# Ledger of designs, part 46: designed miniproteins, single chains, continued (3)

Each design is a single chain, and the fold is of that chain. pLDDT is the mean over its residues in the fold that is shown.

## One batch from the design tools (miniprotein)

Design m9567
Fold by ESMFold2-Fast:
Structure m9567 (fold): chain A 71 residues (1-71)
Amino acid sequence: SEEELLQEIKELLPHIDDVENAARISKLINELFKKNPNLTEEQQKLIDEYEKKVAELKPHFEKRILEKLNK
């Protein structure tokens, strides 16, 4: 459901520095858009927060991806 998607996004946002969690949130946002393209203000705020955090963490994600590839 839409409510379950929003709840999972809210739970994963504090842990977005994990590349797998960031990827999961991206998939959840796509599923949310697929179910309802007319987002509420609350839904848009969560997406905006995700986008901002991903932009800020981009160098960190690149480093962690490289570390996983070298294991």
Scores: mean pLDDT 74

Design m9568
Fold by ESMFold2-Fast:
Structure m9568 (fold): chain A 71 residues (1-71)
Amino acid sequence: SDVEEAYEEGYRVARSLAEGMVSMGMSPEEAAELAVALVNAIASLDPDPAKAEAMRRGAEEAAREFLEEAE
């Protein structure tokens, strides 16, 4: 479904961004916050509010799991 695809896209993009930023020396907390902010900006361009919300939720879930793994 379009909503499931948007969620998975948000999750994948946020995960990739956070991992990339940490590999370049950013803290896990800063990387997760910036990754979510960037995905939220991308999601805001989607004219479908349900897809936009799903993408944001995917990013938030990816950030949460990423920070749990950093402990």
Scores: mean pLDDT 87

Design m9569
Fold by ESMFold2-Fast:
Parts: C-alpha cells; structure tokens; sequence
Structure m9569 (fold): chain A 60 residues (1-60)
C-alpha cells in the first residue's frame, strides 16, 4: 500500500538521520526494528527502493 510505503520510508529516513548525526543508539535501534518490521511487508526490490530513497533524502 502507498501509505505503508510512505511510513516505511519516513522511519528508515529518521533512523539514518539519527545515525548520521550520532544520535542516541537506543533510539536508533528502536527505529531500526520498526523499519525492519515495515520493510518485511514489501518485496526485496520494493524494500531496496525505499532504503535507496531514504539514503538519498538523508544525503541531500
């Protein structure tokens, strides 16, 4: 679903942003768990696309 894809992208982006800015490791780990759970609902290709979009957003 479009809504789930957008939610997954936001969570992945937030986790990557915190990691890049040396945020709290526990918070990063919690977001990573949420991201993994959401991404598991997508195909491998879709999950990789979401991750690539998040990486691009964080590095923009």
Amino acid sequence: SKELKEEARKIVTEALRLKKNKGDQKEIDELAKKAQELLSKFSEDEANEIIAEAVQEVNA
Scores: mean pLDDT 82

Design m9570
Fold by ESMFold2-Fast:
Structure m9570 (fold): chain A 75 residues (1-75)
Amino acid sequence: MEAQAAALREKAASLPPEVRAAVEHRLAALLALAAGDLEAALEHLEKAVEHLSKVLSPEEVAEARKDLEELKKEL
């Protein structure tokens, strides 16, 4: 997990700021999941969607938010 996260961070460094912030939050969510911290993982996923909302279509953003709400129900 950590090695994969490091590689993604290096690739993200050349991305637009909004996409880079979303990738960083998604990586933090994956690390939180690996540590068993579901609440922190969901918080980071929500922030990733907020950053992506500036570059994704409204339909894609709505679908991502719906997925997050379904995940919250599983907790």
Scores: mean pLDDT 71

Design m9571
Fold by ESMFold2-Fast:
Parts: structure tokens; sequence; C-alpha cells
Structure m9571 (fold): chain A 98 residues (1-98)
């Protein structure tokens, strides 16, 4: 799914030290996750939102100034919101490891 791919690209860009690119991909992934949930594809939306959160977090970790940190936080929060929207639309929460 395209939303998952955006989140994965965001996580990769953040880990490679490109926080602005990572945050942009995280936001795109979160927007796609919300669209998937609205279309009744709640499980796909939840997975896309999780990947968007990971992209935003990776962008925060590689950020070197307040603007980049704020963009990464925005991506991470959008990913969290997308996951909540997907769960409200019927997606099952992920299983805990313990």
Amino acid sequence: MEGIRYGEEGERAGKEGNPREGAEYALRGANEAIRLAREGRAEEGRRAGERALRGGVASVRSSENIEETSLGIGGALAGIGAQIDAELAGAKPPEKQV
C-alpha cells in the first residue's frame, strides 16, 4: 500500500540524516492512512499510520534544529492520529509482545 511505503521512506530518510524529507514522507503516509480508514480499509490505514509514526520519530532523532524537530513531531503525531482513526474505523490494535 502506498501509505505504508511513504512511512517506510520517511523512516529511511530520517535514519539517513534527512529529517525534512523524512517528516514530509511521514505526513504523506499519515494522510494516506486516514484516507484508507475512511474507505473502510481500516487495517491497512492502521499499518500505514504506524509506519508514518516511525518516520516522524526517525526524523526527530536526526533533526539538528527546532524547525526540523517540529516537522518530525508533526509527522509522528499525524501517524498516531491516523492509527486512532483507523482503530475507530474497526482496525484491531496490534498484539503486545508480552
Scores: mean pLDDT 80

Design m9572
Fold by ESMFold2-Fast:
Structure m9572 (fold): chain A 70 residues (1-70)
Amino acid sequence: KKKELEKKMAEIARIIYDLEQGKITPREAVERLAEILGIPVTEEMLNMSLDELRKYAAEIGKKLAEEIKK
């Protein structure tokens, strides 16, 4: 339901926020994103730069926002 998608979006936004504040490492951000998405951590994700990680998280948040509109 919409509430579950909103919660996932809020969690993704929090990961981006913590990453920007330097409270978590890029590796921790990757691990949290994979957990929210229910996917395994990939080698590609582990090799992402800070900027690539922020863009990836933003794209996932955008997809979740599109699902909420249903």
Scores: mean pLDDT 73

Design m9573
Fold by ESMFold2-Fast:
Structure m9573 (fold): chain A 81 residues (1-81)
Amino acid sequence: MGVLKAIRKIKEINKPTLSKSETFEILELLGISRKKANEAWKRVSGGKKTLTAEEFEEMLRELGVSDETVEKLVSEFKKLK
């Protein structure tokens, strides 16, 4: 349990990009530690302050999130453009 909470958080944020803090909140709901989230953020963000849907998908895949969960989360994010 965490995927439905993560989907709701993406809907609550309602933005076309995610900040570092918003991304970490979503990852925490998926059971991912802040340490792992920060390591993935450093690899994927390229020094940017926000992530696009594509970059968020890359981060989820690097963290070993299941393909089904990635598809659900990225689909909700892409609806916001």
Scores: mean pLDDT 80

Design m9574
Fold by ESMFold2-Fast:
Structure m9574 (fold): chain A 71 residues (1-71)
Amino acid sequence: MKIKKMLLEIAKRTKDPSVAVLVTGALLSYEEGRYEEAERLLKDVREITKDKDPKIAKEVEKVIELIKKLK
């Protein structure tokens, strides 16, 4: 439940269309129970945002940690 809200908030706050697409893909994978794919997409977002938007990168890292607990 919290994961979905966090992903939607990240997608809303990002100024990068590529990040928005990847976060939306991660949300769909999460809703389908594909946690490994969701984590992979979020790791890609973290790498893209690490130097461009550290605040979003930090929020993405929190979501990755929450998804790892579901495995």
Scores: mean pLDDT 83

Design m9575
Fold by ESMFold2-Fast:
Structure m9575 (fold): chain A 94 residues (1-94)
Amino acid sequence: SSELIRELEEGIRKAEEALKAGDVAGAAIEVYMIAKKALEESTDPEIIKLAKEAIRLATEALALHEQGDLERARELVEEAIRKMKEVLKKLKEL
């Protein structure tokens, strides 16, 4: 879906901007939201797997952020963003 591709591109951009601004929690929430959209709208098993991994990473990042481990939270958000970029690449190849 061209709409899904646009929404994922926008969400990835917002997540990267939040992360650059030091808003790790905001970045994790953005990744979580677009990963849920990819999971709901895709029937491709590879995309479903990557989206589920991004949801887990974003959820773990939020827990680490609440515990004050900002460095590890940031690393998990960066990994979740990479997973969503892989989803975006696969969607463009369909």
Scores: mean pLDDT 90

Design m9576
Fold by ESMFold2-Fast:
Structure m9576 (fold): chain A 79 residues (1-79)
Amino acid sequence: MSMLEDELRILEEEYKKVLPTASEEEKKELQKALKRARDAIEALRRAMENGAPAEERTRLLQEALDALSELKKLIDKAK
């Protein structure tokens, strides 16, 4: 969990650096990807706190990893 939160923090700092030079279209895509990553990590955190079944925790972990990967790709493309 903490590793995913650390990765999100790093990506949020990179996001702030690319926003000023990004196009309006890139800004919308970046904002959507950042929201997806934040929502996915929050959902995983809640599932872990509530003792959700292993299958659900696995699905939420995969979604968090996918969301972080997509955000990273968009940030790297905007650089």
Scores: mean pLDDT 84

Design m9577
Fold by ESMFold2-Fast:
Structure m9577 (fold): chain A 71 residues (1-71)
Amino acid sequence: SALLEALKAEILASVAAEGFYVSPALSVEEARALREPLLAFAKEHGLRLTWFPPEGVEPANGRMGFVATRA
């Protein structure tokens, strides 16, 4: 998807420049669709993704996000 490819490019650029990337606010549906492809991408590039809210916590406003760092 266009969103997935844009996020991949932004993650690599921001982690190289700043050491981390903070995602824009994502819908629950976008986050669910992105989780598995981004996990595979993170493993390939030596990155760690931390999703929020944490697993088991309901998104109060229906929004999710993640932080990417070097593993």
Scores: mean pLDDT 86

Design m9578
Fold by ESMFold2-Fast:
Structure m9578 (fold): chain A 90 residues (1-90)
Amino acid sequence: SEALEEALRQSKILREILEKNLEELKKENEEVLKLSKEYEEADEEKKKELQLERIEKAVEKFEELKELGLMSEEDLKVFEKIKEQLEKAK
């Protein structure tokens, strides 16, 4: 769906911003690489499922970073958009 595509785009932008500041995102990168390999072998329906799982994992990590005060106001705005689009995609 367009909502899922927008959530992925916003998630990527926010992740790129956070990766400038935090090495702790390397664990998330390992999970993303695993999901990317599974995605390459999956059919279209399974690909959407894996994309949704990836966004949900990113949201969990972003919530942790928000609680630690490591997100800027701009990052928080993007994060809220990701959460809104994720709910809409479900």
Scores: mean pLDDT 68

Design m9579
Fold by ESMFold2-Fast:
Structure m9579 (fold): chain A 71 residues (1-71)
Amino acid sequence: MAEELKEEAEALVKAAEKLLSETTDEQVKRQLQEIIERAREAARLAETDVEKAKKLLEESKRQLIQVLGQL
């Protein structure tokens, strides 16, 4: 479980970083940076607080979907 959460969080960070490198919109860049930070926090907490890590990862995924809808 913790390994799966870390893998999913790292995949989300990688996807958001790719979008960040391709985007020129400052508002979208800011939103992507927030997603990256939250996903990295989820990866860090995966070993110590699985429930909080899962919640942060779900929030990050929801935000990424919203950003993709704006593009």
Scores: mean pLDDT 81

Design m9580
Fold by ESMFold2-Fast:
Structure m9580 (fold): chain A 80 residues (1-80)
Amino acid sequence: SLVEEVRKLAEETLKAIQAGDLDAARENMRKLAEAVRKAREVSPEQGREAYRIFAETARALLAAGVPQDVITDTQVEVDK
């Protein structure tokens, strides 16, 4: 399931941030954005659930001190 892939990528992104690896976090966020877009193309319901997971992840990253520009760049990728 694309939704399950989005959840896995979200977890990997949070782990990268906890490890202090911003490069790995950026790469995982890029993959997360791509997976959300693919879920939206497959099904409106899967797209909404995937976007919800992305939004929750972005909020958690911001709370963890991730720079706003990193979050904004990922949101731009999701909205393409």
Scores: mean pLDDT 78

Design m9581
Fold by ESMFold2-Fast:
Structure m9581 (fold): chain A 75 residues (1-75)
Amino acid sequence: SPVIEEIKKAIKEKFGKEAEVLEADSLEELLEKVGSKNFVIVKHGDKYYAIVTPLESEEEQEEIEKLAKEILEKS
């Protein structure tokens, strides 16, 4: 998905981190895909997204959530 690649690129450029982005039609399906990894959840339209990356602070978590939401809103 072009939007998933854009989110991954933006996280790498801003935070210097590799991120995995997972998409699902429901929160339950998304949580099954993510398992026990650390992640940020973003809901956009009828889709749920999990951004899986090491999180060092609450501030970084909020910035990643905001960045992903802004990219999804432009799509």
Scores: mean pLDDT 80

Design m9582
Fold by ESMFold2-Fast:
Structure m9582 (fold): chain A 81 residues (1-81)
Amino acid sequence: SHLQQGSEYLRKGQVYFREGDYFTAGEYYYLAGQHFEKAGDTLSAINSYQISIDLFSKAAPTDPRAAKLKEESQKNLDKLK
Protein backbone atom coordinates (compact mmCIF):
# COMPACT_ATOMS: atom_id res chain seq x y z
CA SER A 1 0.00 0.00 0.00
CA HIS A 2 1.02 3.63 -0.37
CA LEU A 3 0.95 4.04 3.44
CA GLN A 4 3.39 1.13 3.85
CA GLN A 5 5.67 2.47 1.09
CA GLY A 6 5.61 5.95 2.67
CA SER A 7 6.60 4.52 6.06
CA GLU A 8 9.41 2.50 4.43
CA TYR A 9 10.82 5.61 2.73
CA LEU A 10 10.62 7.56 6.03
CA ARG A 11 12.76 4.87 7.71
CA LYS A 12 15.34 5.07 4.91
CA GLY A 13 15.37 8.88 5.11
CA GLN A 14 16.03 8.71 8.86
CA VAL A 15 18.99 6.34 8.28
CA TYR A 16 20.64 8.66 5.72
CA PHE A 17 19.96 11.71 7.91
CA ARG A 18 21.87 10.04 10.78
CA GLU A 19 24.73 9.33 8.33
CA GLY A 20 24.85 13.04 7.36
CA ASP A 21 23.76 12.33 3.76
CA TYR A 22 21.26 15.17 3.57
CA PHE A 23 20.69 14.86 -0.18
CA THR A 24 19.75 11.15 -0.07
CA ALA A 25 17.72 11.71 3.12
CA GLY A 26 15.82 14.52 1.32
CA GLU A 27 15.08 12.21 -1.63
CA TYR A 28 13.58 9.57 0.68
CA TYR A 29 11.42 12.11 2.56
CA TYR A 30 10.22 13.44 -0.82
CA LEU A 31 9.28 9.89 -1.92
CA ALA A 32 7.55 9.32 1.43
CA GLY A 33 5.55 12.53 0.88
CA GLN A 34 4.42 11.39 -2.58
CA HIS A 35 3.25 8.01 -1.26
CA PHE A 36 1.44 9.53 1.75
CA GLU A 37 -0.24 11.99 -0.66
CA LYS A 38 -1.43 9.08 -2.86
CA ALA A 39 -2.72 7.33 0.28
CA GLY A 40 -4.76 10.43 1.26
CA ASP A 41 -2.64 10.96 4.39
CA THR A 42 -2.32 14.71 3.90
CA LEU A 43 -0.73 15.44 7.31
CA SER A 44 2.06 12.87 6.81
CA ALA A 45 2.58 14.14 3.24
CA ILE A 46 2.90 17.78 4.42
CA ASN A 47 5.32 16.80 7.20
CA SER A 48 7.44 14.69 4.83
CA TYR A 49 7.65 17.47 2.20
CA GLN A 50 8.58 20.07 4.88
CA ILE A 51 11.44 17.86 6.12
CA SER A 52 12.51 17.19 2.50
CA ILE A 53 12.71 20.96 1.82
CA ASP A 54 14.88 21.50 4.93
CA LEU A 55 17.18 18.59 4.00
CA PHE A 56 17.63 19.81 0.41
CA SER A 57 18.44 23.28 1.81
CA LYS A 58 21.20 21.65 3.91
CA ALA A 59 22.47 19.74 0.83
CA ALA A 60 22.29 22.63 -1.67
CA PRO A 61 25.78 24.13 -0.95
CA THR A 62 27.47 20.80 -1.93
CA ASP A 63 24.98 19.19 -4.35
CA PRO A 64 23.60 21.13 -7.36
CA ARG A 65 20.71 18.61 -7.74
CA ALA A 66 19.29 19.70 -4.36
CA ALA A 67 17.94 23.06 -5.60
CA LYS A 68 15.67 21.42 -8.22
CA LEU A 69 14.32 18.79 -5.82
CA LYS A 70 13.72 21.47 -3.16
CA GLU A 71 11.61 23.34 -5.77
CA GLU A 72 9.62 20.17 -6.57
CA SER A 73 9.05 19.47 -2.86
CA GLN A 74 7.81 23.05 -2.35
CA LYS A 75 5.41 22.75 -5.32
CA ASN A 76 3.94 19.53 -3.92
CA LEU A 77 3.64 21.05 -0.43
CA ASP A 78 1.91 24.17 -1.81
CA LYS A 79 -0.75 22.00 -3.53
CA LEU A 80 -1.72 20.50 -0.14
CA LYS A 81 -2.11 23.84 1.77
Scores: mean pLDDT 87

Design m9583
Fold by ESMFold2-Fast:
Structure m9583 (fold): chain A 75 residues (1-75)
Amino acid sequence: SVWELLKEREEEIRELVEEVVRELEERGLLSPLARFGAVTAVLGGVAEGLSREEVIRRAVEVAEALERRFDELVA
């Protein structure tokens, strides 16, 4: 199950989330929505068996897309 996979990779996920949060902070993506989307993308990427670099890249891309979409919706 996905939950068993995530439990086995808990430390890897923690490190990936910490790295992604640092990347988001550096890029000024500080909204809770961007952070939520990034964390969800990390979990999905790990479940798909993606590399560390691909997980981080996808998580940042998702955060940027959500920030942009949110700005469009509230404009």
Scores: mean pLDDT 81

Design m9584
Fold by ESMFold2-Fast:
Structure m9584 (fold): chain A 87 residues (1-87)
Amino acid sequence: TITGSTTVTVGNIKLSVDYTIKDGVLTADITATDLVTGEVLTASYTGSKSGFARTAADLIQSLSRNDQDREMALLAAAMLGASLPSL
């Protein structure tokens, strides 16, 4: 079992994830914060790494209200997914 936490900040979007990897299964709690508006969204995920990246992207797309912040949020989600241990 691997358990850890990772935080990525890109522009005004802060993403934090608490994760556990056990027997090839990823369980993650994701918090997305817009540092300008103070809006906070959370999501939980269990499954494959590819499903995690999509869940994170969907969460932060709903957080961002302009195109630049949305692009930064998508980049942050991709970086967050890449920073997780291989499954």
Scores: mean pLDDT 71

Design m9585
Fold by ESMFold2-Fast:
Structure m9585 (fold): chain A 90 residues (1-90)
Amino acid sequence: MEEVEKLAEEIRKIAKTMSPEQLANAIERILEKYKDQLSPEVIELFEKALELAKQGKKDEAIDYLYEAVRRLSPELQKKILFILKIEKKK
């Protein structure tokens, strides 16, 4: 419980420091690599976050991203955090 909340908050904090383009690229990679491990509801949240990021609506995109990642296991949250860190370095 505490680990899920902490990882979701770390993901949100990193996302806030990224450009809309970096955020869109990260979300696309998450969907490409882990779609089979995600529920339909979580996939929909990531797809909405991606659309908003592509529109430059960064704050709304991050809200949907946060809602998606809060529904994930700590193991999957750590994998997502790693993708965000990689995309931020580009």
Scores: mean pLDDT 86

Design m9586
Fold by ESMFold2-Fast:
Structure m9586 (fold): chain A 65 residues (1-65)
Amino acid sequence: SMMEERKERVLKLFKERGVKVVEIRVEDGVIYVTLEAETQEEVSKAVGVAIEMMAEGWKLRIFFK
């Protein structure tokens, strides 16, 4: 499935940049990602990755635990 492959790619991209993903879901063509970040630097990094991916056409919604 294309959405399944996209979900896996999103997970890998966050992991490659040292961002911990605690939950990932797909709803109505949107990928919902729950991230864990301990510091403001980690939050900034995670947001930066998400912005980059959204610029590439990913439909993402981000939450922090």
Scores: mean pLDDT 80

Design m9587
Fold by ESMFold2-Fast:
Structure m9587 (fold): chain A 60 residues (1-60)
Amino acid sequence: SSMLEELKRQKEIELQRMFLDGVLDVALAVAKTVNAPQSVIEEYRKKYQEELQKLDAQAK
C-alpha cells in the first residue's frame, strides 16, 4: 500500500485505541460507583484487551 494509506490506517488505529481507553475508563468508573464484583471489572478489562489485540493485529 502507499505511504499515505499506511499513515491513514495508523491514525485510525490510534483513534480507535483512544476511544477504547475512554470506554474502559467510563465502564470502570461506573463499576466502582456501584461496587461491582471483581468479575465484572475483569470482564471489562478483558474486552478492552481483546479489542487492543485486534487493533495490534491490524497494525502489523
Scores: mean pLDDT 81

Design m9588
Fold by ESMFold2-Fast:
Structure m9588 (fold): chain A 119 residues (1-119)
Amino acid sequence: SLPAITLEEALERLRQAVDELMDKLGLSEEDRNIAREFLEKLEEVAKRASPEDQLDVFSFIAALVEALRRILESTDPEEIKRIAEAMKAQLDRFAARFGDPELAELGKEFIDKVAEKAL
């Protein structure tokens, strides 16, 4: 559950999920660098969030981990596309809330590379 873990633990779980996904999909080192830049930017945004916004940060990280897991486990191209589009929309809303358009750009690039490899 979200209240049982620290922000550092949530971010580490996301990093592990992304690393596993990149390995299973066989992403290039160039595409892996896009993922790392996205994760570094997400950590920066998460750490500067106010205490009252921490639940929304945890909820977004949890949603992202679950979406990546669903993409990895799916064999349906249309389901993969729907998950990717929903994740990009959530990312745009999250980035807008925290005033960081670069997070949205990096994250959407990462999501597109994941979807391309999963299809």
Scores: mean pLDDT 83

Design m9589
Fold by ESMFold2-Fast:
Structure m9589 (fold): chain A 95 residues (1-95)
Amino acid sequence: AASKIQKLIDEAEEALKQGDYKKAEELLKKAIAELKKSLDSLSDDTAISLLGRLSELSKKLSDKDPESKPLEVESNNLFSTFYSAASIRKIAEEI
C-alpha cells in the first residue's frame, strides 16, 4: 500500500514539474483515495510522512492551478485529523 501511494505521489510531482496540472490532479486524487483505504494498515510514521507529502504537493498544485484548491483542503484536513489522532496515541503510550 505505502509503495503504491508513494509511486502515485512521485508521478504527480513529475506531472506538476512538466506543467501537466490535470494529470497531477488526477494522480493526487488517486493517491488520497489509496491512502484513505490503507490508513489502518500503515504505521503512524509512514502515514504521517505520506500525508505530509500529499499536503505539500497539493499546496504546490493549488498555487499553480487554483481549481485544485479543494484537494489542498482535503489533504490538509486528512493530515491534521490523522496527526492529531496519532499524537494522542503516542502521548497515551508514553504515560
Scores: mean pLDDT 77

Design m9590
Fold by ESMFold2-Fast:
Structure m9590 (fold): chain A 94 residues (1-94)
Amino acid sequence: MRDEGVRLGLKAIRAANEGDFEKAREYLKELEEVAKQDPQSSVVLTLVGLAHFSLGDYDKAVEYLTKAAELAKETDPRTASTAQSLAKQAEAKK
């Protein structure tokens, strides 16, 4: 599931950056189902937040990135730092 989540997240972000919002939303929907099955995966939650950020959905980006940062705080400080920084950037875009 984690490797599938990373693959889907990267595809969603790439599609959004290329302006293919239909494919980006499709991959994001699949990624959110992966996140529901492993709600403690800080990496998957960071990718969900990044995909929302790339789509301009800053409210959802802040929600997922903040949750990812809290979960990663003790186990993956690099992911926690990245998610926290991205959450602040998303908040500034609102």
Scores: mean pLDDT 80

Design m9591
Fold by ESMFold2-Fast:
Structure m9591 (fold): chain A 57 residues (1-57)
Amino acid sequence: KIDQISKKPLEGEVLEDKKYGVYVSKKDLYEKFGIESLDDLSEEQKEELLKKYLKVK
């Protein structure tokens, strides 16, 4: 499909990563990283989540 944009956030289910202790909604993942799960995050993207939710200082 060309120019068929369907980039819409899901129903906003809460995702959690106990390893990092961060909880993120699917909407935030799509809006910020363009992914559908924490497991699809790269190490760099996970670090960004940590800085936002854990290292908010």
Scores: mean pLDDT 54

Design m9592
Fold by ESMFold2-Fast:
Structure m9592 (fold): chain A 75 residues (1-75)
Amino acid sequence: SLEEVRKLRDEAFERFEAAKSVEEAEKIMKETKARFDELFSQSPPEEHREVAILYTATAIYGIGEIVNLELKERK
């Protein structure tokens, strides 16, 4: 359901904010992607656009956090 997808997004954002290393953030990204792929495949066609938007927003946020952590480690 879209409620589960929104909950996954919110949980992923919290996990990314708590991540202390690039390795930890990359693990969160992989786990989150796998769960989004699952929910997308189980969603009815009329929900696909909304699921894709939530997935994309979560992925972009995660990539940004990985980059931020990498820059801190290179300092």
Scores: mean pLDDT 83

Design m9593
Fold by ESMFold2-Fast:
Structure m9593 (fold): chain A 85 residues (1-85)
Amino acid sequence: AVAADAVELSEEELERIRELEKKLQEVIEKEPDEEVRRALTGLALARLARELGADEVAAYYEARLATLPEEARRRAEEILREILE
């Protein structure tokens, strides 16, 4: 069996992350607004951190997102929701 350590992410989690990153890259490349791209990256990192149980890291990225324009954050949230759901 392939070693799956408690310290490292499982192969299934890594594959899930890779698929999410691929979809995010496609959307980010098509997005012309730099603030929306920054918000998308921040939201994705916060989302991943929460899924991994790293709540402190998620909170850090969420605080960083608060410095971005509300419109950019709202648009990024809609895009990310469409990718995930």
Scores: mean pLDDT 72

Design m9594
Fold by ESMFold2-Fast:
Structure m9594 (fold): chain A 85 residues (1-85)
Amino acid sequence: SSFDELFEKIKEAAKKYKEKPSEELEAAIRRAVARVFAELPADASLKDVFGETLDRLIGYEERFGVSREKLMVHAYKAVEEAMAA
């Protein structure tokens, strides 16, 4: 699916991306991730959590002055860190 291709592309980009988000964007993404975890079943995959997180980040590109690609990488890293904890 197109989402499967997007997920793999962002996963690979996240491995090489070292730029830190602004503190406001980081906090906003972490709040979105926490809400997704509260609403999804406990066995939800990283891909499921990532997809639902992106749906909650609509408008964040304009709000925080970041590109869609950078926003998706920051979201992926936040989900991966939360899933690893």
Scores: mean pLDDT 83

Design m9595
Fold by ESMFold2-Fast:
Structure m9595 (fold): chain A 99 residues (1-99)
Amino acid sequence: SLLERAKELALELVRGGFEGRNDPEEHRIAAELRELLAQLDEADRREVRALATKEAIELLLERGEISEEQAELLREIVELALAGAPEEELLKLAEEVEK
């Protein structure tokens, strides 16, 4: 499905970015993902963004760039965004991550 392919490409881009890959192939994958996202509905686009964001959180935690407590708060923000929580509520939780 388009959704499954978009998820695979999003994970590949996040992982490649953390590995410092910035070759023409990564740029082609990013272009294909953008075209796929344009074909998905809003709910599917949110699901792809949430998956990519969760992967980035896990990689930041693995690299020691954020704490386990910060990772848990960030995962909560992602789940609330997926559920359609208001931006104001998400921003308040983001302030707690910075403290």
Scores: mean pLDDT 80

Design m9596
Fold by ESMFold2-Fast:
Structure m9596 (fold): chain A 77 residues (1-77)
Amino acid sequence: MVHPGLEAAMKEFDRNKDGKLTDEEAREALKAAIPGLTDEQIDKVLEYAKKVDKNKDGYLTPEELDEGLRLFAKELE
């Protein structure tokens, strides 16, 4: 299931309203959605999300961040 706080945070930090976030905006969205995440944990989530990004354009969608978060959560098990 998509993390509800992540979708809301991404809408808040998507200043360009293009449906994609820069690396910095994605970091802010993750911190807002899950305040307990460390910078190191955020780096891992972003690394997984970037592996899903075929275009390598430096932008992340909510789907890519959600997938990154799932892969990170699975690593903790």
Scores: mean pLDDT 70

Design m9597
Fold by ESMFold2-Fast:
Structure m9597 (fold): chain A 68 residues (1-68)
Amino acid sequence: MSVEEILEEAEKRLRPYLSEEELESFRKMLTGTAESLQARGLSMEQIRDAIERIVDWVIKERLEAEKE
């Protein structure tokens, strides 16, 4: 699995919760995060898990922000 594929899946999952501009910003941030983790010696599997955790947290945060 490639970083590109991981980022595309993240974008699809975030699309219902974020605007197009927010989605663009998140894609850039996640790309930088993935590259940073890869430079630190993490495996592709670990990078995917980290990105998926960030996506899950963002979705939860957006849903909780509606409550506050």
Scores: mean pLDDT 78

Design m9598
Fold by ESMFold2-Fast:
Structure m9598 (fold): chain A 69 residues (1-69)
Amino acid sequence: SEGARKAARDEALREGLTPEQADDVGLSAIAGAEFGPEAAGLSKYFAALDHGLTKEQALRVGQAARDGA
């Protein structure tokens, strides 16, 4: 959802990612999965890890996405 995208992007920026990296995190999705807010949180969590955030930072990004969905 748009809310999940924005929330994840904003939290990724807060955790120290560049605008380009934060945009990539916000746009990430789990292919073939439909779990609503849970799917949004999980996809943003893994994208944040791929961009070099710690597990703790990535969990905050994923939670922001889930809450924003």
Scores: mean pLDDT 77

Design m9599
Fold by ESMFold2-Fast:
Structure m9599 (fold): chain A 65 residues (1-65)
Amino acid sequence: SEIAELERRARELAAEYEAAPTRETLRELVRTVLEGMRLKAKEAGVELDEELLARELAAFEALLA
């Protein structure tokens, strides 16, 4: 399942970040987690505010710039 693949990827990225913290790995980890949350919400029939998600991601990326 796509959700299971994203959860596996998130665990791999988290382990990579623990071993060698970089802004690139953290950014990929956050992106992967948010994508998994989006898919889980879609499966549950929960509406996500796509604009709010985009704003929060942009704010997070600004902190890493």
Scores: mean pLDDT 76

Design m9600
Fold by ESMFold2-Fast:
Structure m9600 (fold): chain A 101 residues (1-101)
Amino acid sequence: SALAALADEIEAVVERLAAVIRAIAEGGVTPALVDEVMALFGELSALAAAAPPELRPAVQAVIDLLAEAVARTVATGDLAEAERLLAEVRAQLARLRALAA
């Protein structure tokens, strides 16, 4: 279904961003990682805009939590905190997927 496809696309972008967050936690911030973060948030914003109005708040909750995860990882470099925040992102994705069912 179109809604399941949307949830799958959001999950794929989230997992790509999770890899970037881990790279930032392990090695620090680089211009290449900043460009990757900006590109991935651009993809998420496009997916949110394409989402049905009833799903947009759930998609935005995923985006907002990912933005917090990036900001805190940049500030602290704490991999354990990054993994905790990514677990919260995955919980929000599970909620989005349930709404898309």
Scores: mean pLDDT 85

Design m9601
Fold by ESMFold2-Fast:
Structure m9601 (fold): chain A 86 residues (1-86)
Amino acid sequence: SAKEIGRELVLIGAEATTVFMHLAVSKRLNIELSDEEKEKLKKKAEEALERARKIKEKHPNLSPRQQKELEDAERVAKEVLEELER
């Protein structure tokens, strides 16, 4: 349903934003992330990307707004993964 798609989009975006903020705040405060914390953030970012991929596969008829929301979430999650690979 449209409501279920909307909820999933919000949750994917929230997950991507949360891991991004965790990384950004840690950097700003000069807090070194443990290997365990990095692995957890990596896993969450990968899960957000996988969920975004699955929603696009199941719903090829997403509105332009919904496509933009997914693209923004994917971009943020990819930025987290790229930063963690440094």
Scores: mean pLDDT 86

Design m9602
Fold by ESMFold2-Fast:
Structure m9602 (fold): chain A 55 residues (1-55)
Amino acid sequence: SMERLLELARRMEERMPDGPEQAARDFARRLVELGLVDPDEAEEMMQAMLDSYRK
């Protein structure tokens, strides 16, 4: 469900223990684990987030 995905995004943004790069990776992995997105889709999402933060 899209509402659940948005809720998870907000909570992940609030928690950035090792900075935005690690948060993006953890977020993508979590989405796959919960079955909300396909692994390929999560990889693209992670890459887009990392490109936004870069470094």
Scores: mean pLDDT 68

